# Designed miniproteins, single chains, continued (3), part 29

Each design is a single chain, and the fold is of that chain. pLDDT is the mean over its residues in the fold that is shown.

## One batch from the design tools (miniprotein)

Design m8970
Fold by ESMFold2-Fast:
Structure m8970 (fold): chain A 88 residues (1-88)
Amino acid sequence: SQLELEILVGVARIALGVAELLLSKGIDPGPLLRRAIDLLEQAAALITDPAQRAAVDAHLAAARAALAAGDYAAALAHLRAAIDVIDA
C-alpha cells in the first residue's frame, strides 16, 4: 500500500540521517546502511511503475556494492538517490 511505502521510506530516511551523523563522528555506519538498504528493497517491491522500480533497484544495487567496498559516502548518495526516485 501507499502507506506502507511511505512508512518504509520514512524509516529509511531516519536511518540515513543517523548514518551520516555516525560517519561524521568516525563511527561505523555500515550496519545502519545495511538496514536502510533492506528497508528500501522492501519499499521497491511496492512500486507499481516498472521504470521507477528499475531505477530504484539500480541505485540499491550500487549502494550495496559501495557498502561492500567500504565506500560509505557513495552508499549514502545512492540510497538518497533511490529515495528521490520513489518521491518523484
Scores: mean pLDDT 90

Design m8971
Fold by ESMFold2-Fast:
Structure m8971 (fold): chain A 92 residues (1-92)
Amino acid sequence: KGEELYKKGEKAAAEGKYEEAARYYIESAKLYYEEGKYEEAIEALKKAGEALTKLPGEKRKLGLLLLAGAYAEQGKEEEAAKYLAELKELLA
């Protein structure tokens, strides 16, 4: 179930449709989480964050926040801190 939406997200991202890709990846993450597939859910959120950072304004900020959260959940504190620093620069 989550895998189908993840693949739709990958296709949308390959076509440069980053807003559509982010929506598919977020829905994929929700389904993976409900299935108890937490690692796949975190990877899907990371992909959603990557797609959102290709967009301007509030969506880029949301993308950075999602990337920071996903990397923090994976125990990758340096990567999480990097995305939080980029977010702080956009807010300053």
Scores: mean pLDDT 85

Design m8972
Fold by ESMFold2-Fast:
Structure m8972 (fold): chain A 94 residues (1-94)
Amino acid sequence: SGLGSGRSAVENLREASKYAAAKDSSSAASYLTAAGINAIASGDDEMVALVTEGTKKSQAYMDAKDYDGAAKVLDDTAARVQALLDRKEALGID
């Protein structure tokens, strides 16, 4: 389901944030790849755009070794994806 894939995207973004905060950019990148796949599987272009932008911005922070900045971007992205899911669920959209 689109909602199920979206919930998986949120979980993977939160895991990516934890690994970014731990300065483990390789594990963070793996979870970001999974979040991107989940966003595509949701069938929601808005979710794909949010995850793609969050991934790109967090990668720029990690490249600069600003791991706290990367983690914050990923937490903010997860919150935005969760808000989209809450809106879709309230409207009966899957």
Scores: mean pLDDT 90

Design m8973
Fold by ESMFold2-Fast:
Formats: structure tokens, sequence, C-alpha cells
Structure m8973 (fold): chain A 73 residues (1-73)
């Protein structure tokens, strides 16, 4: 049914919006800190931001690093 498929898409969009509203401020804060650390050549602060992002999003440090590296450049 088209109506059942449309309902599933609307629920997925709503869940995406709720996740974005919750996690976007965290991600934005960590991106700004990571940019500053990289600008200053502070590798220790960059690693700290990666670990904090990984903990707050519940992902691996490798995934958090990939996200930050992609968003900074």
Amino acid sequence: SMMERERALLEAERRGQEASKKYFPILKEKVEKAKEARKNGDKEEYEKVVKELAKELGISEAEAKAILDNLIN
C-alpha cells in the first residue's frame, strides 16, 4: 500500500529530524573545537575532541575521527 509506505517514510523523516535536533549541537561544538585544535597544531586536544565525540554519539573513535576529518575539510 502506498499509504503504508508514505507513513514509513514520514516516520523515518521525523526520527531523522529528532536525531538532528539532539545531535547537531553536539556535533557543531566538537567540529569547532577540532578546527581550533588543528589550526593550533594541538594533536592532544584534537584526540581529546575525537574521544569526546565518540562517547557522546556512542560510536567508535575511528568513526568519530572520520566524521571530524570530513567536516573540517
Scores: mean pLDDT 76

Design m8974
Fold by ESMFold2-Fast:
Structure m8974 (fold): chain A 64 residues (1-64)
Amino acid sequence: MIDGIAVGREARALARAGLSAEEAAARIKEKYGEPSEEVKEILREIGEKLREIGDEFQRELEEA
């Protein structure tokens, strides 16, 4: 069974690597397969966090 916390950590790592929230979610689905109901709820929260991380990276890139 897929651990939701592990999925969340993976999603954040993908976002930090410069992937969009949609791309990160797609890669997680490919790696872990179709998410269960519980994992889908976690991915929803992660989607919001991935947007925040992506925005921070974009800001840093423009500054540096």
Scores: mean pLDDT 64

Design m8975
Fold by ESMFold2-Fast:
Structure m8975 (fold): chain A 74 residues (1-74)
Amino acid sequence: STDERIQRRLDTLRQSYNERLNPNSTAPLVPEDASDSEVLQHTHDAIRQGNLSQELIDRSIEAARRFLERQAAG
């Protein structure tokens, strides 16, 4: 199903993020009202700095889910 394909793609993305996870990350918490594009920008910057947090991973997966669901809807 489409939902299973989205979940598999998100699982692959999460695995890629986990490979870059810094368990001692000092990255600031992203504002609750941050847009999906802002979350992805913070995640990109954190990856570049070697400072990727679990919070950024979780929020980026949520943003990616919304993106993939919109694409699947047409």
Scores: mean pLDDT 85

Design m8976
Fold by ESMFold2-Fast:
Structure m8976 (fold): chain A 64 residues (1-64)
Amino acid sequence: APVSLVDPLTGETLVVEDPFSDADRDAMLAAILAARPDLPRTPEMRAALRAMIQVWAETEASLS
């Protein structure tokens, strides 16, 4: 199911088709990094964002 992700810089809503697939989680990570050029491009930041996306996707799966 499509989900909405709010861009923290602009407040605009980004729609992701399915957060449950690895490809959609990768797309969300890429969108967050593209929207937030101020975030450090470190492995630690990418890992933290992936972990947050994973927890969010699991929460959405539990509600579906």
Scores: mean pLDDT 66

Design m8977
Fold by ESMFold2-Fast:
Structure m8977 (fold): chain A 88 residues (1-88)
Amino acid sequence: KAAALAELERVLAEARALLPAAVRAEGEALGLSPAEIDAYIAQGLARLAALPAQAATWSAAEAERVLALLREELAALRELVAAAEAAA
C-alpha cells in the first residue's frame, strides 16, 4: 500500500499542475466565462487536495484501483492541454 500511496501523491501533483490549463481550455471551448472557469479550477483543486487524507483509509486493493482511475484522468488532462495548444 505504501508504494501505491507514494505513486498516488506523484500523480496528484501532476494533475494539480495540469488541471488549470485543461479546465481553462475546455471551459473556453464551451463558452464559459473566466469567473466560471476559475470556479471550476478551484473546485477541482480542492477535490484533489482532499484525496491524500481519504487515501489513508483505503485498502491496498482500493488504493491501486483509485490510482489506475487517476492515471486515466491524468492522461485525459494531458490530451485536453495538448489539443488546446494545437488549436491555438
Scores: mean pLDDT 77

Design m8978
Fold by ESMFold2-Fast:
Structure m8978 (fold): chain A 58 residues (1-58)
Amino acid sequence: MSFPLSEEEAAALIAAARALIEEAKATNSATKWAAAGILAVAGEIEGADVSEVRAALA
């Protein structure tokens, strides 16, 4: 199902996930790690490249 998330919006979700990963590493927060995972999956659903975020989460 293609709803009108642009490639720019998908990239914004991935950027938000990267920011949350950085903050999660600084604070060691499980909640921020979970939020980053959700954003990465949302970006992937829109066909965005989430490989970098997945690598950071692995």
Scores: mean pLDDT 63

Design m8979
Fold by ESMFold2-Fast:
Structure m8979 (fold): chain A 88 residues (1-88)
Amino acid sequence: SPAEEIERQREELELALEHVRRLHELLKSTLDTLSDEELERIIAALEEWIEEVRWYKENVLPPENHPLADEVIEVLEETIETVREALE
């Protein structure tokens, strides 16, 4: 049913949000151990994830799940900023 699909999407986005928050915390504690090349690859990967989440939001998600997708994007953007600060 449409309601079951919306709920599944919500659960997947909540799991993604938890995963990205854990990744951000892990990166904060490990930045000093990573090379500039590794940091640049992480930024590129996170930027690709943002574009994938934006596509998913625009093409698949109903409006009810847009705020949660926006939170995932926000945490990804904050994570990129944390990694960029380590390159300076």
Scores: mean pLDDT 89

Design m8980
Fold by ESMFold2-Fast:
Structure m8980 (fold): chain A 96 residues (1-96)
Amino acid sequence: VELPPSVYKLLEEMKEIIEKMLETEDEEELKELALELSTLAGVLQIVMAVYKIENEALDEIVRIATELEKLALAGELTKEKIEELKKKFEEALSKL
């Protein structure tokens, strides 16, 4: 499936944010990174709607970003959970 170049750029930026979330020891930085990730997921949803893209892997990526934000804002996001969601994100990318 050929996706717009903007989608691949968004996915690359989202992956970089998840990697930064694993590296940070600062709870406030973790929340800011999670909000940035969720913002990019929102942009991805707009791009999908505009181009009429129906893709289950991209929907999963958006769900992962939403879960990371929800847990980070609740103060419940652990390094183990970030690793789990990163693996699911990479699995979704492999299906594109």
Scores: mean pLDDT 86

Design m8981
Fold by ESMFold2-Fast:
Structure m8981 (fold): chain A 120 residues (1-120)
Amino acid sequence: STKDLKEFAEATLEAAEERLKSDDEGEKLAGYFQKGVAYLALGKYEEAIEYMDKVINSKIANDILKGYAYYYKGLAYEKLGKKEEAIKAYEEAIKLLEKEPEISDQELIEEARKKIEELK
């Protein structure tokens, strides 16, 4: 339900804030990603983009995590009606995730391709 989704997203935000108190760069990176996903679920699309950008601009984030961050950034732009920005974000997600096809979510790559075609 929408209520259950909100409660889950709020719990995810609380867990992410605890990760952000860590001195470990990997824990902070996980916290930024979780916070971005939670804001997306709460309909806070600009905040979701801000935290996904923190993941994308991280020197320690691998291509897989950056690819997932671009995918969620694309979803947020789509919800904001920013069609061109959404397409660009989905294209970057596909480019990064296709570098590691054995460990990347192939269904997510296919969904990103479908979203690009629907938004054109």
Scores: mean pLDDT 88

Design m8982
Fold by ESMFold2-Fast:
Structure m8982 (fold): chain A 113 residues (1-113)
Amino acid sequence: DKIERAEKLVSEAEEYLIKAHEAMLQGDYRLALEYLKKAGDLIVEALRLLDMDKEAEEVKKRVSELLKEAEKAIEQGDEEAARQYLMEAGKVLSEALEKVKKKIQELKKLSEL
């Protein structure tokens, strides 16, 4: 069932987004980067599973760009830039996750005539 698989991906992505936020609060930007990468992969998979391929490609491109800039900032010791890029990536992913949740809810309503 696509809906059950999407719900599982949503739950796992939410856990990684929470862990990324906690890592950022502790100043562990490299750990936050890894958790946001995992959340991003799960959200993109969920979007594609729900036939939201255009949204999936847009989210994948934007998040990959932000996380690449965050990684460069981390390597350069620019903690402020790293934090800003990671926060923006988290925002993009949270907004994409809400779209996934809304699509799941719509599909559930349509399955019950």
Scores: mean pLDDT 89

Design m8983
Fold by ESMFold2-Fast:
Structure m8983 (fold): chain A 114 residues (1-114)
Amino acid sequence: DADAVLQAMEDVVAHIEEVLREAREAERAGRPLPGEVRGTLTVLASEYERLQEEIEKYGSLEAYIEARVEELKEKYNMTPEQQERFRELLLRRYELLEEAARRYEELLAREPPV
């Protein structure tokens, strides 16, 4: 149902936020990233690339978000409040994945492949 879809997206966003929080704190402290954080950044960077391919099909981030909201609104009979929450979560996920991809590129520039 709509609530389950929203909860799943909230869980995804929360997980990415936690990983990036750890990465930001390590950077501020001048310490190496934990191995699990490095591994997750690799996965998130790949997810960002796939998301960019989907966005290109719609011509803009805004068009992509509205298309996704319309699709799930119809499929799950979402209320206007649920639609707005889903829109917010999609935008937040995009912002977090963009940061993860940038951090992954910076990491690769500093650490040669092992």
Scores: mean pLDDT 85

Design m8984
Fold by ESMFold2-Fast:
Structure m8984 (fold): chain A 99 residues (1-99)
Amino acid sequence: KLVGTVSFPRGAHVEFILVSDEDIPHNVTIAVERDGKVIWLPVITVKNGEVIFSGDAASLDDGPQVRLSVYLDDSSKANVRAVERFPSGEVRELHFERP
């Protein structure tokens, strides 16, 4: 099930945080569109509610911005957040476009 999309600048360090109230593993799949082709990047979650996908945006897309689509299993009740981390330690919440 598509839970949303996020766009961020190329070269940004982005983390997707899955927060779940359920003590079960969830499967997260991230889709990257490159040159009109969808590349699937599977990530796994842990049962304790926070899983981080860390991506180097420069390696995912040749454009000035990277767009990621985030999918969860249909039975998942987890909430997904996206944040950008800066070398200074600053964290900024990214806009997650829900379908």
Scores: mean pLDDT 59

Design m8985
Fold by ESMFold2-Fast:
Structure m8985 (fold): chain A 56 residues (1-56)
Amino acid sequence: SPIIENMKSLIDQSKKASDALSKTLSPRQQKLLRGVTDGMITIAEWMMKKYQEVND
């Protein structure tokens, strides 16, 4: 569905923003950012799957 493609695009943009931000951070802060970003992406992917299951 169109919303799934839009959400994939947003995830890709979020990854790029996270990568850019990580260049300004210490190694410890980079680990925290990675953990948070990975967690949020996992939740977003789960939500997309649930949306597709109930709306497609």
Scores: mean pLDDT 78

Design m8986
Fold by ESMFold2-Fast:
Structure m8986 (fold): chain A 66 residues (1-66)
Amino acid sequence: SLEERARALEEEGRRAEAEGRLEEALKLYDQASVLFNILGDDERAARAAARSRALAKELGLDPAKE
């Protein structure tokens, strides 16, 4: 299901973050946010997006600059 995939992406993002793979973690959280948004789960989508944004700040990246 999309929910299972979104949760898996969020979990993989957490692992990547713990391993210091911050750019990968950012991408995984961003993907999780997109899927939660498609599911209509605004709360989880916002949470995943906030994680991605926090990682972007740590890396000196601006994901809004695409």
Scores: mean pLDDT 80

Design m8987
Fold by ESMFold2-Fast:
Formats: sequence, C-alpha cells, structure tokens
Structure m8987 (fold): chain A 76 residues (1-76)
Amino acid sequence: MLEITGSEEEVENLLLALEVAIQEGDEAAVEKISRYLIEALKLNPSAAPKVLPLAERAVEAFPSSEAARELLELAK
C-alpha cells in the first residue's frame, strides 16, 4: 500500500502514474491512483490546480470511475 504524505513530489509522481494509466486504458489503475490523489489533496489542498486538468481527463476517459469523479470534485 502506498503511504500518502501530500508532498508536491508525491502529487507529481501520482499525476504521472494517472496519465500513464489513462493512456493504457487501465480503469483499475485510474481508480486506485485517483484514490491516492484524493488523500493527497486532503493533506495538500494547494495542489488542486495541478490535479484538475488530469482529473478532467480521467473522468472523460472513465466516466464510470467513482474515484475519478470524486477527485474532479475535490480539484475544483
């Protein structure tokens, strides 16, 4: 299990992982990484502007992903 600290480096690494998961069409990975980003945003709300564009792409690619939709709402 990945331990979430909310650091900027962690958010950047999670965003890179989410982008790769979207490109590969891996809905399970998108769901899991989105959950990690939700926890990171709760610890570091100032990261929301960096997360928002990719959260929008995740919801567009996987509209059935509950975690991606929750991430988008938190990043707004």
Scores: mean pLDDT 81

Design m8988
Fold by ESMFold2-Fast:
Structure m8988 (fold): chain A 100 residues (1-100)
Amino acid sequence: SKEEALKEIEKILEELKKELLEMREKGAPRVDMERLVGRALGKIGEKLLEAGLSEVDVFRLIMDGSALLEEALNAKTDEEFEKLLEEFIKRTLEKARELL
């Protein structure tokens, strides 16, 4: 299930990226983007817990991811937003692989 957990997390991250880019293009309210982020991080946390990670490791990963996404949501340009979103995805997936 470690390999299955990583694949599910990757799918969650790719869907989050797609939806956030679409929301930003449409000028969606920040609160709606924050809700989407919270839901995605919650799902990632559930998958990591199911895969056998400690609650402490999951909490740390979610907190780190939340901070990076907050930076992305504060981006003034679409280019900066996309770069920060890619950095979030890359770091989250790398940490998940390392911990699993």
Scores: mean pLDDT 86

Design m8989
Fold by ESMFold2-Fast:
Structure m8989 (fold): chain A 74 residues (1-74)
Amino acid sequence: MAEEQAKLRAQGYADGIEIAGEKAERVLRADPETAAEVRAANQKLGDEALANPEKGIEYAQEAIDLARAAIAAA
């Protein structure tokens, strides 16, 4: 039960990371190289969240921070 709930939360974090990356990519479309870097970073963090459900919130926060920084720099 608790283990299954942890897996569902990890999937939620991974989904949130993907959405944050998509939003950043949309803003950065004028700079496809930077958009690709943000996408790749978010994809790695999503994979890490799924591999380590106990740290899912940490990876999600890092992905959100990266997306915000990229948007602010654009």
Scores: mean pLDDT 70

Design m8990
Fold by ESMFold2-Fast:
Structure m8990 (fold): chain A 73 residues (1-73)
Amino acid sequence: MDEENALKAARLAIESNEAYAAGDFEKARKLEEEVFALPQTPEAREAAARAAKLFAESPEKGRELKKEAEEKL
């Protein structure tokens, strides 16, 4: 359960940052709300933060992480 929430948090964090980069602020806000709606465990928060940082440093690697998270869910 905690691992599933961490994967969901990572996926949503990357999708939110992709939306911000594209200028879709409404979609970004909705995705950010979905992250906060997840159980706020330390693992989920850490996963979201790491995913956001990875996407900011390398959008390509961020997108790969999102795909892997979706496949594991």
Scores: mean pLDDT 76

Design m8991
Fold by ESMFold2-Fast:
Structure m8991 (fold): chain A 58 residues (1-58)
Amino acid sequence: SKENEIARLETRKLLLEFVKNSVEMMQKFIDKEEHEKILDLIDEKIKELDEQIQQLKQ
């Protein structure tokens, strides 16, 4: 169902947000530019999931 698909995507988004928090904690151990690239990739995936959720809610 549409509601089940939304819940699945919201769970995936939440898990990516936890991964992002972990990566942010690693900033002292990796190059600043590489750190920013990793965060940008995670943010892109979160944005894609958020867009899919918004489409399903309409």
Scores: mean pLDDT 84

Design m8992
Fold by ESMFold2-Fast:
Structure m8992 (fold): chain A 88 residues (1-88)
Amino acid sequence: SAIELIEQGLELAGEGARLAREGRLAEATKKYVEAADKFREAGQYKLAAEAYYKAAELLSQDPSAAPERVEELRKRAEELKEIAEKKA
């Protein structure tokens, strides 16, 4: 159900926030991407966009990260933000 997907997304985002506080940027990024995917499946496009933006922000702080991956996550967030604005 949508409620179950939202709950799982929130749990994943919480794990991402914890990992980010521990300085585990790559693992935190992965958790926020997983959270975004759950929110998108639930039709929660604003929450999904926010999670992808957070993933991109964290990944941009990792000097070993490919710049192309950071930009791809930002583009996904922007697309979902536009969908959320259109449906609101």
Scores: mean pLDDT 88

Design m8993
Fold by ESMFold2-Fast:
Structure m8993 (fold): chain A 92 residues (1-92)
Amino acid sequence: MVVEEIYSSNKDEIEKNKEKAYIAEVEKEVTLPDGSVAKIKVTVSITEDGTVYIEIKVEGPEMDEEGRKLVSEAAKEAAEEAMKKALEKKKK
C-alpha cells in the first residue's frame, strides 16, 4: 500500500510515445533486513527514434538506509533486465 518512486523519467514523454514504443516490464522482490518484502516494478520504453524512458516503482514498508540500498541495487538489476527485453522486442 505504500508506493515509493526511486527513479522516474519523464512520464509525459512515456505516455505520448506509448503507441510507438517497445515496452518491457520487470518485477522483482527484495527481502529487507527486518524480513519484510519490497516489490520493485521497472518499466522501460524505447521509442522508434531510440530514446529510452525508465520508470521505477517501489512498493513496500518504511525502510532504513540498508533497506533502501538493497532496493536500489535490485531496481538497477530490474532496469537492466527490462532494457534487454525492450531491445529484444525492437530487434524482433
Scores: mean pLDDT 70

Design m8994
Fold by ESMFold2-Fast:
Structure m8994 (fold): chain A 130 residues (1-130)
Amino acid sequence: KVEELRKKRQELIKELVRELREKALEDPSLAPFMVPRDIEADGMPDYPKVVPDPLSLETIEEKVEKGEIKSIEELRELIERMVENVLRYFPPGSQAVENALKLKEIAEELFKKYKPKVEKLEAEIKELEK
């Protein structure tokens, strides 16, 4: 029974990430977050010096599929880091920073939507582990 609950929790996390990617795909301004940045095409040769651990929605989805991300809080930490990477490289008030904050707002709405279902499963898992 506990293994079935863990599988249901992981499927909800996967669904959340897929919904986030679909929403981001609908907004052209969020295209830079979809896949790893092409630093040569984007004219940003100094980007790897400022952001040594780059993240994209593709890399986050890969981590979720591998089972490395098992909670909304862990997923939130990765989204926050992706936003922080943009804030480190681009000047305050730039379009890139505004786009990163927009992506964060979309993610927060999805976290709010999925949180009750995930927390219910986590509570049931903890009860069975006692």
Scores: mean pLDDT 81

Design m8995
Fold by ESMFold2-Fast:
Structure m8995 (fold): chain A 91 residues (1-91)
Amino acid sequence: SLRERAAEGLEKAIEALKKGDEEALREALREAILAAAEAEARETGEYDREEVEELAERAAEALTEQLVELRKAGKEEEAIEALRKEREEVE
């Protein structure tokens, strides 16, 4: 399901963040955001695939920058907990 894909993406994002793999983190966040947005769009009946895909890519880039900055500031556990909370909410 789309919720399972979102949860899987968030799990991959947590692992990428722990490894310091910024590219893997960005890709995992993009997949998670896209799956979650698509699931929500299906429930509301309003869906523009191109807009959702562009939004997911931009959001993933912005979140990657924020999470990397938190890691550099020694707040890696805070960043991981935020991702874990999102994963729990989409499952």
Scores: mean pLDDT 80

Design m8996
Fold by ESMFold2-Fast:
Structure m8996 (fold): chain A 68 residues (1-68)
Amino acid sequence: SLTEELRAEIARVRAEAARLSGPLAEEAVKLADQAERHLDEGLRGDSAALVQALELLGRARKLVEEAR
């Protein structure tokens, strides 16, 4: 499902960030953790939280790319 794909993508980005070092990578881990929490809130009925999860995931991806 799309939800399973989003959760897997958040986990992938977090794992990539955790393998890197430095402040950008540390921030990316935090954003990925926030994205997971918002995804869980969205699954509990807060549809706006799904939008927040996607936004946070996008920010985490950018930081991982910059940290590479």
Scores: mean pLDDT 85

Design m8997
Fold by ESMFold2-Fast:
Structure m8997 (fold): chain A 79 residues (1-79)
Amino acid sequence: LSPEELRRIAEQAEKDALDNLKKAKEYYKQGKTREASIYSVAAMLHATAAAYYYDLAGEPEKAKEVIDKTRKLVKEIEK
């Protein structure tokens, strides 16, 4: 895979992470804590994949940023 292809894969995984976080937040607001937890875990898995592919694309700072951002957002949902 080219660096450009790796970056596109990372960007898609990052979008998937954010979409799952949005879903987790909505379920948490509805009192559906089990569903919220499932989507929070899915978000972290997608964020981890995004970080892995950003790192492979030569963007380790972006890899760290996506993990840190997703971790903070997960913690905020459960407040």
Scores: mean pLDDT 86

Design m8998
Fold by ESMFold2-Fast:
Structure m8998 (fold): chain A 89 residues (1-89)
Amino acid sequence: KIEELKKRLIELLEKMIDLQAEKFKRYDEVERARELIPKLVEELINSLSEKEIEAVVEALEIIVKNEGSKEAIEEAQKIVEKVREEEKK
C-alpha cells in the first residue's frame, strides 16, 4: 500500500499548502512549495517507517479537516512525535 500512501501524502500536502497560503497570504511561495511535494514525499517514504508515514497522513488529515488551525497543527505534531518515539524505543 505504499503507492496509496504516496498519493494521499501528495494530496494532503497540496491541501495543506493551500490552507497556509490563504491563512498567511504568502502566495508568492505556493508554486515552488507544490513543485517540491513529489521530492518531499519520496524522501519521507525513504526515511520513515510505514507506521511513521501512516502517522504523518493522519496528522495531515487532522490539519486539513481543521483548516490549518494552530491547535490542529500542535495535535498533529504530537501524533507524529509519539510514533517516532515508539519506533526508537
Scores: mean pLDDT 72

Design m8999
Fold by ESMFold2-Fast:
Structure m8999 (fold): chain A 59 residues (1-59)
Amino acid sequence: MTKEEAVERVRRAAEELAALFGPENRPQMEDTVKRAEQASPEEAQRIADALERAVELLK
């Protein structure tokens, strides 16, 4: 997986979490996306995996 693919996964999961928790949490989710963009590819993948798991548990 490329870093770009991992960041895209983080964005999608963050958008779903923001929808679940409400618009007040969008800045926090946007910050998480920025962190993934600045992170290593491995760290970005770990962030994506964690957010995707959170979405699955909360759906």
Scores: mean pLDDT 78

Design m9000
Fold by ESMFold2-Fast:
Structure m9000 (fold): chain A 75 residues (1-75)
Amino acid sequence: SFLEELRKLIREYLELIGFKDPAAMEAGIDTAVGAVRKALAEAAEAGRAAEDVRAKLEEEKEALREEIERLKKEK
């Protein structure tokens, strides 16, 4: 699912930037994914922006994936 892919990417990014506390990492991931889930639910309820919000979040997810690959090449 989109949210599970996002969770995986955020975790990988945090590991690459040197986040060392697994509990704080998971709490941060849960907060970020929870905010995205809430935004998607609110957009779906509004019935007008859901596809645009989803498309924007998918673009941001791909940008994060590209940043992760860049960091892997630099570290």
Scores: mean pLDDT 75

Design m9001
Fold by ESMFold2-Fast:
Structure m9001 (fold): chain A 91 residues (1-91)
Amino acid sequence: MAPDPAALEEMRREVARVRADAARRAAGVPAREILRERVRERLEEAERRGELTEEDRREAEELVAAMSEAEAAALLDRLAAGAEAFEAALA
């Protein structure tokens, strides 16, 4: 059993975004700035699809506002590890 081609493509795009975020962080961009940009992009995409609730927006904004640099860095590290595991599973 394999995911459909569209789902696989979406996962590959997500892996590429996570890799780009890791590269920016290695270049000295603060993890909080990277995470804030990704959350904003996700909220804008969800709103364009008509899938964004006021609750989701508020929770995301509160989460980002309360998050420390260390917490943002840890989250990005977990996303990067997940992306690497996904690529390894497909190799």
Scores: mean pLDDT 74

Design m9002
Fold by ESMFold2-Fast:
Structure m9002 (fold): chain A 80 residues (1-80)
Amino acid sequence: SDEAFLRGLFSLYDTDGDGTLSFAEFKALLKSDMMLRRFPHLASLSDAEIEALFKEFDTDGDGTLDFAEFVALVEHLRAA
């Protein structure tokens, strides 16, 4: 499933192992070959668009995305 794929990729890019992604980790994940192969339309997103979406889905305001926020953001991008 997409969720299982995203969980695996999230864990790979969570370099701190704290269950969250920083903006830098998130951007690297979103532009990864694995992600773009599954969601090729993401290649057209600008850094500014990615930053705006990151801030929108960071509901905790701590500057990181947990897995639930990350999945919600990816689903938003897939639906658009």
Scores: mean pLDDT 79

Design m9003
Fold by ESMFold2-Fast:
Structure m9003 (fold): chain A 80 residues (1-80)
Amino acid sequence: MEKEIEIAKKILESKGYSKEQIDKFVEALRKAYEIEAKDGGKAKIEVDYSVEGNKRTVKITITTADGKKETFEVEFELPK
């Protein structure tokens, strides 16, 4: 968990994301890992990066062992 979050932070920093945007992403990712822990570590976490014009969305989808899905979405705009 902590090592994966640290790696994700470094990747986003290398891509020019602000510290505020990275912090929001880390918070969403921590919530996903908390759900995984409550599900006995059997939940699946998927991270999807989408770009539409000036908008970037990081979508974190967690699928629990019983097939329920929860989505955390962090949306931000790049400078023009």
Scores: mean pLDDT 70

